# Designed miniproteins, single chains, continued (5), part 78

Each design is a single chain, and the fold is of that chain. pLDDT is the mean over its residues in the fold that is shown.

## One batch from the design tools (miniprotein)

Design m18703
Fold by ESMFold2-Fast:
Structure m18703 (fold): chain A 70 residues (1-70)
Amino acid sequence: SEFEEYLDELYEEVKKRVEEAKKAGIPVEEIKEWLEEFIEHLKEVKKEHPEFSEAYEKTIKKLEELKKEI
């Protein structure tokens, strides 16, 4: 699915941003706060697009795991 590919690319971009922020010495709490805000944004967008609910849930779960790894 083109939309699933979009969400996979979005996840990889977020993961890259997290690694760049870590290398730049950004405080872990600031990185986690940014990720939490982004996850909440995706949860809101998911409510507007229930047809893509499963794809959004998969990406949200991956982002929550990424947040735990920081």
Scores: mean pLDDT 86

Design m18704
Fold by ESMFold2-Fast:
Structure m18704 (fold): chain A 86 residues (1-86)
Amino acid sequence: SRLSRARALAQLILKEDGLTLEQIEAAARAMGVFAPEELDRPFEEVLARHLAALRRAGLLSDADWEALVAKLSGISPRLAALLRAA
């Protein structure tokens, strides 16, 4: 499912140091996290929605969410702000 793929992406981000925003986008596309209709939308907004949906589904713990937001703050302050607003 898309949620399982989003969870795998979140775990990749948490485990790997030094990932760039471009590498995260490439991984998300390769893993099929995004629906076809989302591929023309701003990447950071789409990613934030998928990660927020993963948290709401109970598939991402509060500790993992805080660690993910902290890690993404160093990569994209905009993406981190979108996650905090969700």
Scores: mean pLDDT 84

Design m18705
Fold by ESMFold2-Fast:
Structure m18705 (fold): chain A 73 residues (1-73)
Amino acid sequence: IAELEARVAADPDDARALAELAAAYRRAGDEAGMVKYLGRLQEAHPDDPAARRALAEAFRAAGFDDAAAATAA
């Protein structure tokens, strides 16, 4: 988590780092942290298909299946 946070601090638009950090917070049970970084990913890359896929994957991993489907569309 700390290494991913440092990477996001250096490059706040790093879609992979944002998605991995959200997934790390999900595994840790920190729902607030997960939502925070998923939201940042959405704001940083609204029109990037790769970022949209990463967000959909993170939502599915977090148990937000409906949000994952909506984000992928």
Scores: mean pLDDT 67

Design m18706
Fold by ESMFold2-Fast:
Structure m18706 (fold): chain A 64 residues (1-64)
Amino acid sequence: GGRRSGEGAAKGGAAGAGGGAAGWYQTMLSNGPRDSILGGLKGVEAGNAGDAAGAAAGGQMAAR
């Protein structure tokens, strides 16, 4: 790992935002209306988890 926390936080935010939107859209195309809610929740949750993980990693590096 690096000592530069900004890169981790910035990448985490961008990945989370993009992941959420893209996930929802692809779920609509792949599963159709019946599974849209389930797939959408999984997609946005994964995106948000990625964003949180990126931010946490950045913070951890700043502390160390």
Scores: mean pLDDT 52

Design m18707
Fold by ESMFold2-Fast:
Structure m18707 (fold): chain A 69 residues (1-69)
Amino acid sequence: IPEEILAGLRSEDPRVVHAALLRLRALELEKEGKYVSAGLLYAAADFILSLPELPAGDREVVERELARL
């Protein structure tokens, strides 16, 4: 796992954590040859980082995905 993604997962900013989870999943898809799906997840990660804050419902998604790691 790239150090940049691991650093993102350790962030106290929920947006950065969510973006890191999306990038981690994108990297997995890229390794499977699913480049279009990976590209969409990378774009979604960039979009999340453009938001001023992560809504409460999206924080719950991040917490569930982290619990799976």
Scores: mean pLDDT 77

Design m18708
Fold by ESMFold2-Fast:
Structure m18708 (fold): chain A 102 residues (1-102)
Amino acid sequence: MSMEEERIRELAELLESTTDPEVRVRAAREIGEIAAKTEDERVKELALEALAEELERATDPRVIEAILEAAKKILESTENKELILRAIGLILRAIGRLLDLE
């Protein structure tokens, strides 16, 4: 396991355990930054999985916006068709959630 994979796992566990929206925003942003900067497609895949799981739990618009921004950064960082499709799917779901939060 790489240090990047370990950090994504750690941040995913933090997202599952925290009740603080500000901690969730920071964790989602860090996941996006790690995944955008890495050349490891597995790290990008794990990041998208963690963000997707958080989106299912997220009720705070700031958290949903952080997930959207993270997914967009991952999308811009890869030419892998499977990762592009996953990132687009996550972006569309996040937008749908934000539209429901009028």
Scores: mean pLDDT 87

Design m18709
Fold by ESMFold2-Fast:
Structure m18709 (fold): chain A 74 residues (1-74)
Amino acid sequence: DPIFVETLILSELGFSKREIRIYLLVKYGGMSFKEVAEKLGISQSTVSQTYSQATQGLNQMKQQLLEARTDLNF
């Protein structure tokens, strides 16, 4: 369930299927940046940067939802 929810949020934020896969392999797959980089044939810096951006996007969405819930008087 958390995997599905985070996948939907990242997709809505404009992350590609590949970027979402990188995030999921690190976060839930227990893989290191090096292992993901080797598996996908990309640089470790790309994996690290993608994971950081995905994590920041999720944190921003969580803050936005908390603010909306506080100010929501509909």
Scores: mean pLDDT 80

Design m18710
Fold by ESMFold2-Fast:
Parts: sequence; structure tokens; C-alpha cells
Structure m18710 (fold): chain A 75 residues (1-75)
Amino acid sequence: MTTSSDDSADRVRTSLDNNNERGRRSVIASARGVRDRIPQVRDIAQRFIDRINQGDSDGAANDWRIMMDMVDRYS
């Protein structure tokens, strides 16, 4: 099975590691949009944003994967 969430998480980690400012802003905006639309993912979306602000690329990529899996379940 193909998992888009795993591929997206790898891209998030790469963007954070390479200081891709536009990519970082884009994934934060996506997490905020999901947080506002799907209450069930609010906590994980906020934690993802917090990890980016802390410079935890691996933790942020993991939280992104969890968030996308929850979006698929609750959408």
C-alpha cells in the first residue's frame, strides 16, 4: 500500500533540515488549516507547529505523519 503521509513526512523533514523558509511556512499553514477544520487533530497539529519552532525536525516529521493519518480517519 502507498502511504502519502509517509512521503509527506519525509518532505517535511527535508524542508526543515535545508532551512527551506517557504516550505516551512507552507507546512505550518497546512497544519493550522487542518487544526481549524478538524477538531480531532487540533492537539497533534499544534504539537507539530511547536516542534518546528523548537527545531525538532524528526519530531515534527513524526507528528506530521500522525496528523495526516488522523485526517484520513476523520475526514
Scores: mean pLDDT 74

Design m18711
Fold by ESMFold2-Fast:
Structure m18711 (fold): chain A 88 residues (1-88)
Amino acid sequence: MEEAVQLAIDEYRDAGLEEKAKKFEEMLKTGKKPSDEARADIRRAQRRLDELRAFVEGAKKLGMTDEEILELAARMGPAYRRAVERLL
């Protein structure tokens, strides 16, 4: 959950949606129950995070270095590079 919320925060910031990012940060800090809209966004971020975990696992099985994996993630976007860095 916390990792998916962090990915959603990073995606909102990269999109220039700073007020949404701040609301998710406050939710993460307080443990407050998310709204239905926030839950939908967290579920989308969780699916993306699961896809990134599968990507990292597959790349490691192919003998890729952490640096090579991060370069590929950077091509997906800045939020995804940060998420993959946390998974390494």
Scores: mean pLDDT 81

Design m18712
Fold by ESMFold2-Fast:
Order: structure tokens, then sequence, then C-alpha cells
Structure m18712 (fold): chain A 80 residues (1-80)
């Protein structure tokens, strides 16, 4: 479901929030991974709420962007 996809991405948001005070001290590659995660989370937010998309397409896009956010967060963790 869309709700499950949104919930799956929530740990990524919490992780990025935990890094806010040290963001400028992160290696450049880690900053890029964080930016990728933030862009993917923006996609989760936009597509989960888009009333112009059919429900099936909205779920598909929300799941795809949630997966991208999780992958970017795992890359970020590997660079720390």
Amino acid sequence: SIEEAVAAAEPVRAFLQSLRDVYDELPEEAQRAAEEAERALAGVHVYSQDPLLPEARREELTRAYAARALAAAERLKSLL
C-alpha cells in the first residue's frame, strides 16, 4: 500500500535529521548520498499525495522513490 511505502521511507527521514548538525563536516560523497536520499523522500511525499495519478500508479511511484531513499541511505551509512 501507499501507507506501507511511506512508512518504509520514514527511517531515512529520521536518519537524515540525525545528521543535520554535522552535514557540512561529512565527506563530499556522503553529502551527495544525503542529497539523493532527500530528493527521493521528496518524491515519496509528492507521489503519495498526487490526486491526478491513478491509485495504482501513485503506489508504484511511491514504492519506487521509497526504495531509492533506502538505497541512498545505505550508501550514506557505508560512507560514514
Scores: mean pLDDT 86

Design m18713
Fold by ESMFold2-Fast:
Structure m18713 (fold): chain A 75 residues (1-75)
Amino acid sequence: SVEEEVERLVALLDDPSPEVRLAAVERLGEIGKEVTDPAILAKIERALRRAAATDPSAEVREAALRALEELQKLR
């Protein structure tokens, strides 16, 4: 389910590999554009805001910020 995929991707934001975290951010952004359930969208936005604020990798933070900005434009 989409819920299970989102939960898995949110967990991957804590992965030791910045490449894995980057891929998780990008996939969460894609799902956020397609998802119709506001509760799932809220979970994605919360995860992306946390990654943008706290991830040790600048590339991951920048990707999370871009994904979040794109989701905000769809409102």
Scores: mean pLDDT 87

Design m18714
Fold by ESMFold2-Fast:
Structure m18714 (fold): chain A 115 residues (1-115)
Amino acid sequence: SAADVQEALDFLQSTVKTLDRIIEELKKLNAPQDVIDFFQSIRNQLKALIDEIERDPSKVVEKLRQAIDLLNQTLDKLIDLENEEKDIEKQMLLGAWAVGLAVQSVSMKRFLEKL
């Protein structure tokens, strides 16, 4: 339905905003450029999925599945970064972002199962 398409777009737009905040915080923490580039790549791919759904709403299920895969890749990266981090405050911040994105991924998956 049109309402389901809008809810999917709202999930994706919310996730892009979350990634934009994570990227800004990583820059403030002087994270390595390859780490920043990884999150920017994921963010840009999610934005492309939004544009594709807006052009063809019939692809919402396909594009939302792709978004969940991108979120899972992001979660794996955050967990790896947390495990490598020696500063407790940075480690806690990475863990908090991972939990937030995990909740978002589960919410998207539950929504997708109702489509």
Scores: mean pLDDT 89

Design m18715
Fold by ESMFold2-Fast:
Parts: sequence; C-alpha cells; structure tokens
Structure m18715 (fold): chain A 61 residues (1-61)
Amino acid sequence: MVDLEKLLEAVVLAKAWQELYGFELSAEGQALVKELEAQITEEDLEKAKKLLLEALEKERA
C-alpha cells in the first residue's frame, strides 16, 4: 500500500517539473495534481523545485 505522504511528494515533484519546464502532464497526471493540490503548500513546492534544479545542475556539471 502506497503511503499518502510518498504519493504527495511525487505529485509535488510532478507539479514542480511542469512549472519549471513547461511539461504537459497527462490528463490523468493533471487530475491527480488537482485532487491533491489542496494538501500542497507553497513551501513544499519551492523545496521540490530547488531539489530538482540542484539535481539537474549536478547532472549537467
């Protein structure tokens, strides 16, 4: 059984990916983000964006 917190983290990362790179999520992905969006804080989203940018910067270095 998937932990709700792990699912929320995945959704936050997907939303951060979409906002940073203009990726279009699938219709199912967008529906899942919308369903859990109320549980996502601005701080969680900003942290996810920072981690994603740091990971990509490290990969490109």
Scores: mean pLDDT 70

Design m18716
Fold by ESMFold2-Fast:
Order: sequence, then C-alpha cells, then structure tokens
Structure m18716 (fold): chain A 62 residues (1-62)
Amino acid sequence: PSEEELDEAVFEVFIAVLRSLAKKGKGSVEDHKKLIDKAKKRYPQRRKELDELEEEIEKLYS
C-alpha cells in the first residue's frame, strides 16, 4: 500500500479509538487535547478533522 493509504488507516484508527475513549469518559479533556495536538503536528493536513474531534470531545465533557 502507498504511504497515503497507511496514513489514512492509522489516522482513522486514531480518531475511532479517541472518540470511543471520550464517549466512555476515559481520560480527561486535557489528556485528549494533548493527543490531538501531537496528531496535528504529525498530520498537519488533517488539522480540520482533528479540530472537529476536539470540539466533539469538549461537548461530550460539557
């Protein structure tokens, strides 16, 4: 597979796992934000999707 295909798969798994953990109330909002910030540095082209996930998690903890 191409590097783009591997990046897509890894990114989708990251989003799914983090969303699942947040829905279960696992970890703090700050812990999730730190992981998202690290992901934004690794996947700068995915910032919009990561911003949407961050907003979703913040709303779940509201």
Scores: mean pLDDT 77

Design m18717
Fold by ESMFold2-Fast:
Structure m18717 (fold): chain A 67 residues (1-67)
Amino acid sequence: MKIEDLPPDTPIAELRKLSDEDIEEFVKRITTDPEEIQKLVEKAKELLADPSLAGETLADFISRLLS
């Protein structure tokens, strides 16, 4: 399942079902720099692991990832 195919109001708890490959594919659409890909994948995993963010949406996740 691709992140870009999900509604923007999808809860972050649903995003936790994504594989590492799904996250990496999404990040590769944002940047082609291998160093930035690694950095954003690590940040994405950190955000998805945060229990306080479970009630936030995909739109919030993308905003946090790109900040």
Scores: mean pLDDT 78

Design m18718
Fold by ESMFold2-Fast:
Formats: C-alpha cells, sequence, structure tokens
Structure m18718 (fold): chain A 74 residues (1-74)
C-alpha cells in the first residue's frame, strides 16, 4: 500500500529506501560503490513533492546514472 499522506519524514524516507533499494543495488554492482550525494534523498529535498514523485524522479536519475556508467565502460 502507498504511504499515508500524514506520514512522518522518517516514514517517507523508509518508504523511498524500500522502493529504490533494487535500483541502488544495481548502481553499486555496476560501479562498486555510491558516491556522495547519490544515496537515498533526505527529507530536506522533498519540498512539496509526493513520495511517489520522489521515487519516480530518483528512479529516473538512477537509470540515467546506470546508462552513464555503462557508457564510461565502453
Amino acid sequence: APLPEDASPLDQSAYISEQLAPDYRRVIAARGSLRAGEGIPGGKIYGNKSVEEVVADRRAYLDALLARIEAEKA
């Protein structure tokens, strides 16, 4: 089930972590580590975005990052 609208920033961060864990694992597997700032976003950067928007935006970012890592290997 999606996160409740009144969820705390900690609950929002936990939900985002759960949804994006496979994507972060793929980045780590491809490069061996995450760089500073590439980890799961903290509550300070959510602004007025829903957790679903944050998950979608971050997933798109991680997909683009994986494409760049693969391009750097070629």
Scores: mean pLDDT 66

Design m18719
Fold by ESMFold2-Fast:
Structure m18719 (fold): chain A 83 residues (1-83)
Amino acid sequence: MATLREARAKFGEAYEKLDDVSRQQIEEELGKFEEALKNGDYEKAREYAERLSKLMEESAGPEAGEAARTVVYSAIERSKALA
């Protein structure tokens, strides 16, 4: 299994190679995801996590989508642990 560190590195590398349109779409969904986490709305955070993962998969391939999924779900679990 990929570690969180490996998933973050892979997600970041894939993100940097996206075109401007795909990057903007992912930034919008990331903003919504972070706002949901800040508000403790874990149900909406999961919804935005799935949308982010799908956008990364469509834009940068299945490995990038899987890396994004690992990162965002890890962020949800960490946010819950800190609450």
Scores: mean pLDDT 78

Design m18720
Fold by ESMFold2-Fast:
Structure m18720 (fold): chain A 69 residues (1-69)
Amino acid sequence: SSEIRSAAEEIQNLFEEAGVPHPSLDSLVQALAPLTKDERTRLISSVKALLESKEFKDFRLRIAVHELS
C-alpha cells in the first residue's frame, strides 16, 4: 500500500532529522502493514516524541562524546 510506504518513509525521515540510523524501509513497511491508520498515526507521533525527548538527546550527546574520544 502506498499509504503504508509513505508512513514508513515519514518514520525514516524522523530518524534522519534526529541524526540517527533508521530501520530499513522493508522492515518498517512489514511492521506498519498489520496496523490500522489510527495505530500508524499514534506510532509515528510516539516515535517523533521519543526522538525529540530530552532523554534521547542526552543519550546521543553521550555517544557523540565517546565517538570523539
Scores: mean pLDDT 78

Design m18721
Fold by ESMFold2-Fast:
Structure m18721 (fold): chain A 89 residues (1-89)
Amino acid sequence: MERSRELGREVVKQIADAIIKKEGLKSKEEMVELAEKLLEELEKEGADEKHLKALRESLAYGIETGDEEVLALTILEAKILLDLIKKRK
């Protein structure tokens, strides 16, 4: 059980690191700024309030804990949702 959790965490960390590198993010402050900007864009594009609420809660948690993986995953989720909305139009 523990080994499977460790492997899952390592995969999540690798995904988070890849997003940080792709976006050129150099600090937690830059990650928060990008996440906030993406949330504003999603709101302007008419994203579902349920998804916006979930992303805002993830961002708040990442800010509170200082967890870079949570911040990076929030950015990834926001980018995926924004891309899906853009393709619908």
Scores: mean pLDDT 76

Design m18722
Fold by ESMFold2-Fast:
Structure m18722 (fold): chain A 84 residues (1-84)
Amino acid sequence: MKKYTVDELIEELKKKGASDRLLANLETLKPDNVVIEILEESEDPDKTAAAIINYLRDKVRVVPAAVPEELIDPKTKIKLLSYD
């Protein structure tokens, strides 16, 4: 299973061609010292980024910019391993 800090995850998704808009949303939601485990990854980096944004919305209780419905992938699963 692949484990990332939020910073490492943003860098990897950027290398895979994720949208700058989704990366900016993820950067805005970044809590300190969070480790994210990707249980099921989409081949589309935008869908992976959208899943992480939606997961962090629930955990940090912040209302970020809406994620487009077309980018929601029910097969992509995210787990936090460490949260402050």
Scores: mean pLDDT 63

Design m18723
Fold by ESMFold2-Fast:
Structure m18723 (fold): chain A 99 residues (1-99)
Amino acid sequence: SIEADAAARLAALDASKAKLEAEGLTEFAEAHAELLRAMLERAAPEEARAATERAIAAAKKEGVEVSAAEEEELLATAAAIAERGPEETLREAEERERE
């Protein structure tokens, strides 16, 4: 289930990118692809954080609404995934929530 949960999270991000591309939000789509790459390649936490910040900035520039909670969650998740990998990040999240 951890692999399925990781795939679902990545698919959700990819679906968001596809939706943004369909709306002509090219800069955000590009920055979002860089974020996904950083997550998949386990880039250094600083690189993952920078990619997330660029994606958020591009979204705001092109009029996409991103809440503060979403920004914080994306930054934390991207950094953790880049450092530990998606499986370990999901396992820790599941243990923390314990629902």
Scores: mean pLDDT 62

Design m18724
Fold by ESMFold2-Fast:
Structure m18724 (fold): chain A 76 residues (1-76)
Amino acid sequence: AAELAARQARLQRLAATLAARDPRFSYERVAETIERITGRRVSAETVRRVLAGEITPSPELLDDIEHALLALGGEL
């Protein structure tokens, strides 16, 4: 839906901002943060593909990535 696409685009911009701000930013770190917060394992490649717009995420995966990026924004 248009709402998911708009959210994905916002997360792409947030990830780009974090990557520009901190050289420690990586898709692996996002995946590790998802596991730390939710207990769910997601591959760094899946995170990269979502943030590159190559795949359409489930709402749950999009929520997990958003939560992880916001947490990392506070740590970086």
Scores: mean pLDDT 81

Design m18725
Fold by ESMFold2-Fast:
Structure m18725 (fold): chain A 68 residues (1-68)
Amino acid sequence: MYTDEEIERIFKLFDKDGNGTLDIAELRLLLQSLGLDPSDEEIREKVDKNGDGTIDFEEFKAFLEKLS
C-alpha cells in the first residue's frame, strides 16, 4: 500500500535533475528498488502516455495503482 507522501519521496530520490519527471531508465531503477522489474516496453505501454520518454508524478502514481 502506497501513500502519496511515500510515492513522492521515492520519486524525488530518483529525480536527479529536479524537473518533476523521470526518464525510462530512472523509473526502472526506482521500480527495481521497490522489488519490481518491468520491461521498458511495459513502462512505455502503461505509463508513458505521451511517448516522449519521460514520466511525470501523476503517471507514476497511476502505474503503481495498476500494480497494486
Scores: mean pLDDT 71

Design m18726
Fold by ESMFold2-Fast:
Structure m18726 (fold): chain A 96 residues (1-96)
Amino acid sequence: SEAERLKKVVIKSLEELIRELEKSDKEKAILLLEEQEAMYRMLAWVAEKAGLEEIAELFREVAERLRELAEKLRAGEVTIKEVVEELRKIKKELEE
């Protein structure tokens, strides 16, 4: 299905984000999380306009989790390693 294909694209993008975060300092990590949040919010809008409501909701949920991680990282409430661990959990939830 189209939903399964798009879910695989999300999984791959999260894998790429994890690799980049592992090489990043705090400031770059926050920027990467915020850039990915903005991308997923845009993709959610496009999916909603295309009538793909389940995919739009998935993109919104990923965007919100990325926003929360960026805020926590900025506040010093989490480390980059903990952000990576949370992204791996999101990826695993999508793979089920």
Scores: mean pLDDT 87

Design m18727
Fold by ESMFold2-Fast:
Structure m18727 (fold): chain A 65 residues (1-65)
Amino acid sequence: MKRLEKLNKEIESLEKDITDLEKQIADAVAAGAPPETVARLQAQLDGTRKELDRLKESKEKLIKE
C-alpha cells in the first residue's frame, strides 16, 4: 500500500503548510500589513486547501478500490 502511504504523507505536508500559512496571515494582520499582503497569503492558503481536497479525493478513490 505504498501509494496510499505516499498520499497520506503529502496530505500531512499540505496540512502543515496550511497551518504555517494561517500563522503567517494571523501575524501579518496583527502587524498591520497592507491588505494586498494579506490577500496574497490568503490566495496561497486557498490554493493549498484546494490541493489538499484534491489529494483527499484521490485517497478516497484508492480506498474504494
Scores: mean pLDDT 82

Design m18728
Fold by ESMFold2-Fast:
Structure m18728 (fold): chain A 100 residues (1-100)
Amino acid sequence: SLEEEVEESFRLLKENLEKQFEKLKASEEIKKKVLEILEEVRRRVLESTKMSPEEQRAERQKVLDELHALIAAETDPVLKNLLLAVAAEFQEIMDRVLAA
């Protein structure tokens, strides 16, 4: 199902992020911030699967705008790159939701 595909995409992204945290020896603050953002994004994508296509498009734009604002404000290059990866994966997942 679409919901199962979304859940699987976020599970793989979380695993990849956790491996990057280990390789980069990311601080607990960076790990917490990235995982909190990932969990919020995952929840919002899953909630969007219950919305109309118009509402899904609005939510996609809103989340992307919020993520891009966080990325633009971020000065740490490691955190910035991790957030860019989250934004890119979110866009791909939402494009699949909208195509369904």
Scores: mean pLDDT 85

Design m18729
Fold by ESMFold2-Fast:
Structure m18729 (fold): chain A 109 residues (1-109)
Amino acid sequence: MAELEARIAAAPAGSRERAEALRLLGFRYYQEGDYEKAIEYLERAAREYEKGGDYRGAGRAYGALGGVYHAMGDFEKAAEYYRRAAEYYEKGGDAASAAAARAQAEALE
């Protein structure tokens, strides 16, 4: 994780490099069971993707947030983030990922 943190510090704000490093760090915290840090870094990743106009990247970050909340048993927030992921995938021209994210949200009701 120290390597990813160094990459985040070195990367310009709004860059794809910064957004990707933040998303990877969030995923590493998720794998360790640190859901609070996973959420923090994935929310930062989503904002960096949005600043850079990378709507597909923002969709991936919001989808990952949905997955973290699902793992925590917060199905309402999980569904909300999956719907947000679908919106960003649609803006990015990825209809297939948007449909998949909507299906994940609907499965949680």
Scores: mean pLDDT 87

Design m18730
Fold by ESMFold2-Fast:
Structure m18730 (fold): chain A 85 residues (1-85)
Amino acid sequence: MEEEIQKKLEESRKLVRDMIEDLAAKTLAEAGVDPEKVTPLQAFEARLLNLPVEEVLGKTPSEVARLIDERVREWAAERRKLLEE
């Protein structure tokens, strides 16, 4: 039982991470940043590490993080409705 619960938590975290990465890529593309130059994963890491995203977009990593976080929270809430019961 415990191992099964741990795997479900890991899967949920991975889904959230993938969601954040996708949203980061879309956010950068909308701002006119070349997503091929910056992979979604790199964009996400740059945001967390307070790296060049701020210089490229003219926005702070916190602003990008807030936008992504709002979308992730929305997604997570909907997923919780399906998993909780």
Scores: mean pLDDT 54

Design m18731
Fold by ESMFold2-Fast:
Structure m18731 (fold): chain A 78 residues (1-78)
Amino acid sequence: AEPSLLEKVRRYVAGAEVAEGLAQRTGDPAFKEAAERMRKLAEKYRQEALKAGVPQDEIDRAVEEGRARGRALTDALA
């Protein structure tokens, strides 16, 4: 089954945080490009969630949860 729109937001927000952290640590431009793509996908799914009637506070919470998840994963890779 395809993940929910909120879970897609969490995953792409987390992915952007991890890719940005790896870009800072390695200097590899491929990670910067990955972070930009993940941010665009997160924004796309945020807008789709809004259009589907998901409350703004639930979307904001998913973004915060995604950032926390990505930061924890990035710290674990240090």
Scores: mean pLDDT 85

Design m18732
Fold by ESMFold2-Fast:
Structure m18732 (fold): chain A 78 residues (1-78)
Amino acid sequence: EEEILKRILEENRDDDAVVAVASVELALLHPPDSPEAIRYGELAREAAERISSSLDEEVRRLREGFEKLRRKLEELRR
């Protein structure tokens, strides 16, 4: 199963969610203090940080869009 997880990670390097999940699973296959577990744990953390950053930016853009729409609707309701 480690081989399958490594293939999934390699084939989906651009998908941060897949990278995060596969890296956690790979880390759990090794002793917690092993270089492999530490490395995979760092990969998962970095991918999770990228997801969090991207999601926060998307939510911010949606909020700005809704505020602009609300202002326009209020202007039209005179």
Scores: mean pLDDT 75

Design m18733
Fold by ESMFold2-Fast:
Structure m18733 (fold): chain A 75 residues (1-75)
Amino acid sequence: SELEKEITEGVIEVAAAVIATTTQRRYGLSEEERQAIFDEAYAILKEAVEEKGVSALPEAVREAWALAEARAEEL
């Protein structure tokens, strides 16, 4: 249903935002750097759900967190 799609999209957006904002706070990143992390996390979560369904979300969140931390350490 359209409602289920909107809920899934909202969950992905919130998860990406939490990853980006938490990484920004921990590493002292700029808003531009936070946005880049958000965009990458959002893409990872969206692609995982589109390919494997909502059951892939926990693993995708772990992957997005690990990549966000790696990116932040290089900045």
Scores: mean pLDDT 86

Design m18734
Fold by ESMFold2-Fast:
Structure m18734 (fold): chain A 92 residues (1-92)
Amino acid sequence: MEEAKRHLVEAARHIQEALSKATPEAIPLLEEAGRHVQEALDALDNGDIEAAKRHVERALEYVEQALKKASPEAIPHLQRAIEHLRRALDAL
């Protein structure tokens, strides 16, 4: 649980960095990704591992979609977010 939360916090940080460098098309996708990361953290605080997994999977989908619309400056942050989201899933 602690490892999953740590990776979700790092994913949220990278999503925020990407959002600061985002194209207009990527902004709604990154906002949805961030929301799902927060919902995953809330689910873990309530012991709902299955809900946490679903929210992490949704966040990953949105980050992957945002990567297709990304500025060059946002790409490294989106790639780091994907890595941390995948590690969070592995830790759940």
Scores: mean pLDDT 89

Design m18735
Fold by ESMFold2-Fast:
Order: sequence, then structure tokens, then C-alpha cells
Structure m18735 (fold): chain A 90 residues (1-90)
Amino acid sequence: MEHSAHIYAQKLNQIISDANALLQEIDALNLDSQTRQQITDLLNQAIALANQALQMIGRGDVPRSVIDSLINQAQSLLQQAQDLLNQAKS
């Protein structure tokens, strides 16, 4: 149980860290307003879901499938933001 919680916490903290790094990167780039807003919205959603999953882990009464779903959704949003940023940088 403790081992799985530690791995989930590591993954969620990594998602938050990666999302914050991308937010800093877009602040340094001259992106159009629409692209900037889309990437920012995706990153903020990923951070929000990761924080929700961390809260659920702390409470200990949530099914693992729910936590897995939140992690997968947060990772998907982060990947979408990375893809949009890479396209905008090209």
C-alpha cells in the first residue's frame, strides 16, 4: 500500500513539475494569444487533476481505479500541451 502511494505521489508531483516548467517556457515565447491560452488551459487542468489525485491519496478511502483515471487524464492533458507547444515553436 505505502509503495503504491509513493509511486502515485512521485508521478503526480512530476506532472505538476513538468506543467510548471512548460508554463515558464511559454512565458518566454512570443506565441499568439489563442495558442498561449490553449496551452495554459491544458496545463492548469493537468495541475488541478494532479492536485485532486494527491488529496485523494492522502484521504485513503478512494478506489485505486479513480486515482489511475486522474493520473491518466492529467498525463494526457500534459502531452496535449507539449504537442501544441512543439507545433507552435516550429
Scores: mean pLDDT 83

Design m18736
Fold by ESMFold2-Fast:
Formats: C-alpha cells, structure tokens, sequence
Structure m18736 (fold): chain A 58 residues (1-58)
C-alpha cells in the first residue's frame, strides 16, 4: 500500500485538515485523487510538506 514517505505525507495532510491522518491514509489506498495529493506532498522536502499540504487542502 503506502510507502513510509507517503504515510508521513498523509499525516501532514491530516494536520493541515485538522483531522485524523488515518482517514487520509485509508482514502489514499482507495481513491486515486487522494493518493495523488499524498504523493504531491511526499515529493517536497520534509520542511515544506506541511505548507504544501495546507496549499492543497481547500
């Protein structure tokens, strides 16, 4: 399923959404759109991941 880097990115998306990271991880495994958001966050340096997650979460 998700790599360790993608799980870390999903946790950042959870923080940006003020919600549980487990929901983001679960949805990324079933929904390609959510998977793409997680991959986009995982591709930026760790220091920028939270800002990227906030930018993508609307």
Amino acid sequence: MLSEAEVAAARKLGEALNGPAESVIFNAQQDESTRELVEAVAKVPAEQQLEKAKELSI
Scores: mean pLDDT 75

Design m18737
Fold by ESMFold2-Fast:
Order: C-alpha cells, then sequence, then structure tokens
Structure m18737 (fold): chain A 87 residues (1-87)
C-alpha cells in the first residue's frame, strides 16, 4: 500500500542516518545491527512489521546508550502509527 511504502521510506531514511552515525563513531557492532534492521525493513510487507522492527531497534538503541537515536526513532514510530490510524 502507499502507506506501507511511505512508512518504509521514513524508516529506511532514519535507519541509514543512524547507521552512518554509528560508522563515524567506529561502533562496528551497531553498524552490523543497523544493516540487519535495514534488511528487515526492506523485506517487510506490512505497517505492523515495520513498526515491530522499529520498536525493537529503539529498545536496542536505549540498551546501548544511543538516547538521541532512540528519540529520533520514537518520532518516526509515532509518524508511522498516525499513517496506520488514517487507514
Amino acid sequence: SAATEAARRSALSLLRLHRHEAERRGDEEMVAFYDEAIARVEAATTLDEILAILREVRAHELSRGYEGAAAGLAATIDEIERLRAAQ
């Protein structure tokens, strides 16, 4: 659906920015984590799948002290939840 593609675009844009930040910090474990998350979002077929992946990513970011990244992801989750509610 158009909403699923909009959600995928927003999620991938933000995850790629977070991956680039992790790469600049030399955090190889977080780079690998974001590569896996990006692949999962690219393969996702529903809004619920994308939301589940992003919530998991945010929890992992918080556990690793990436509070700024987690806050940005929370805003994207809220945007996607609004897209889902509009259907």
Scores: mean pLDDT 89

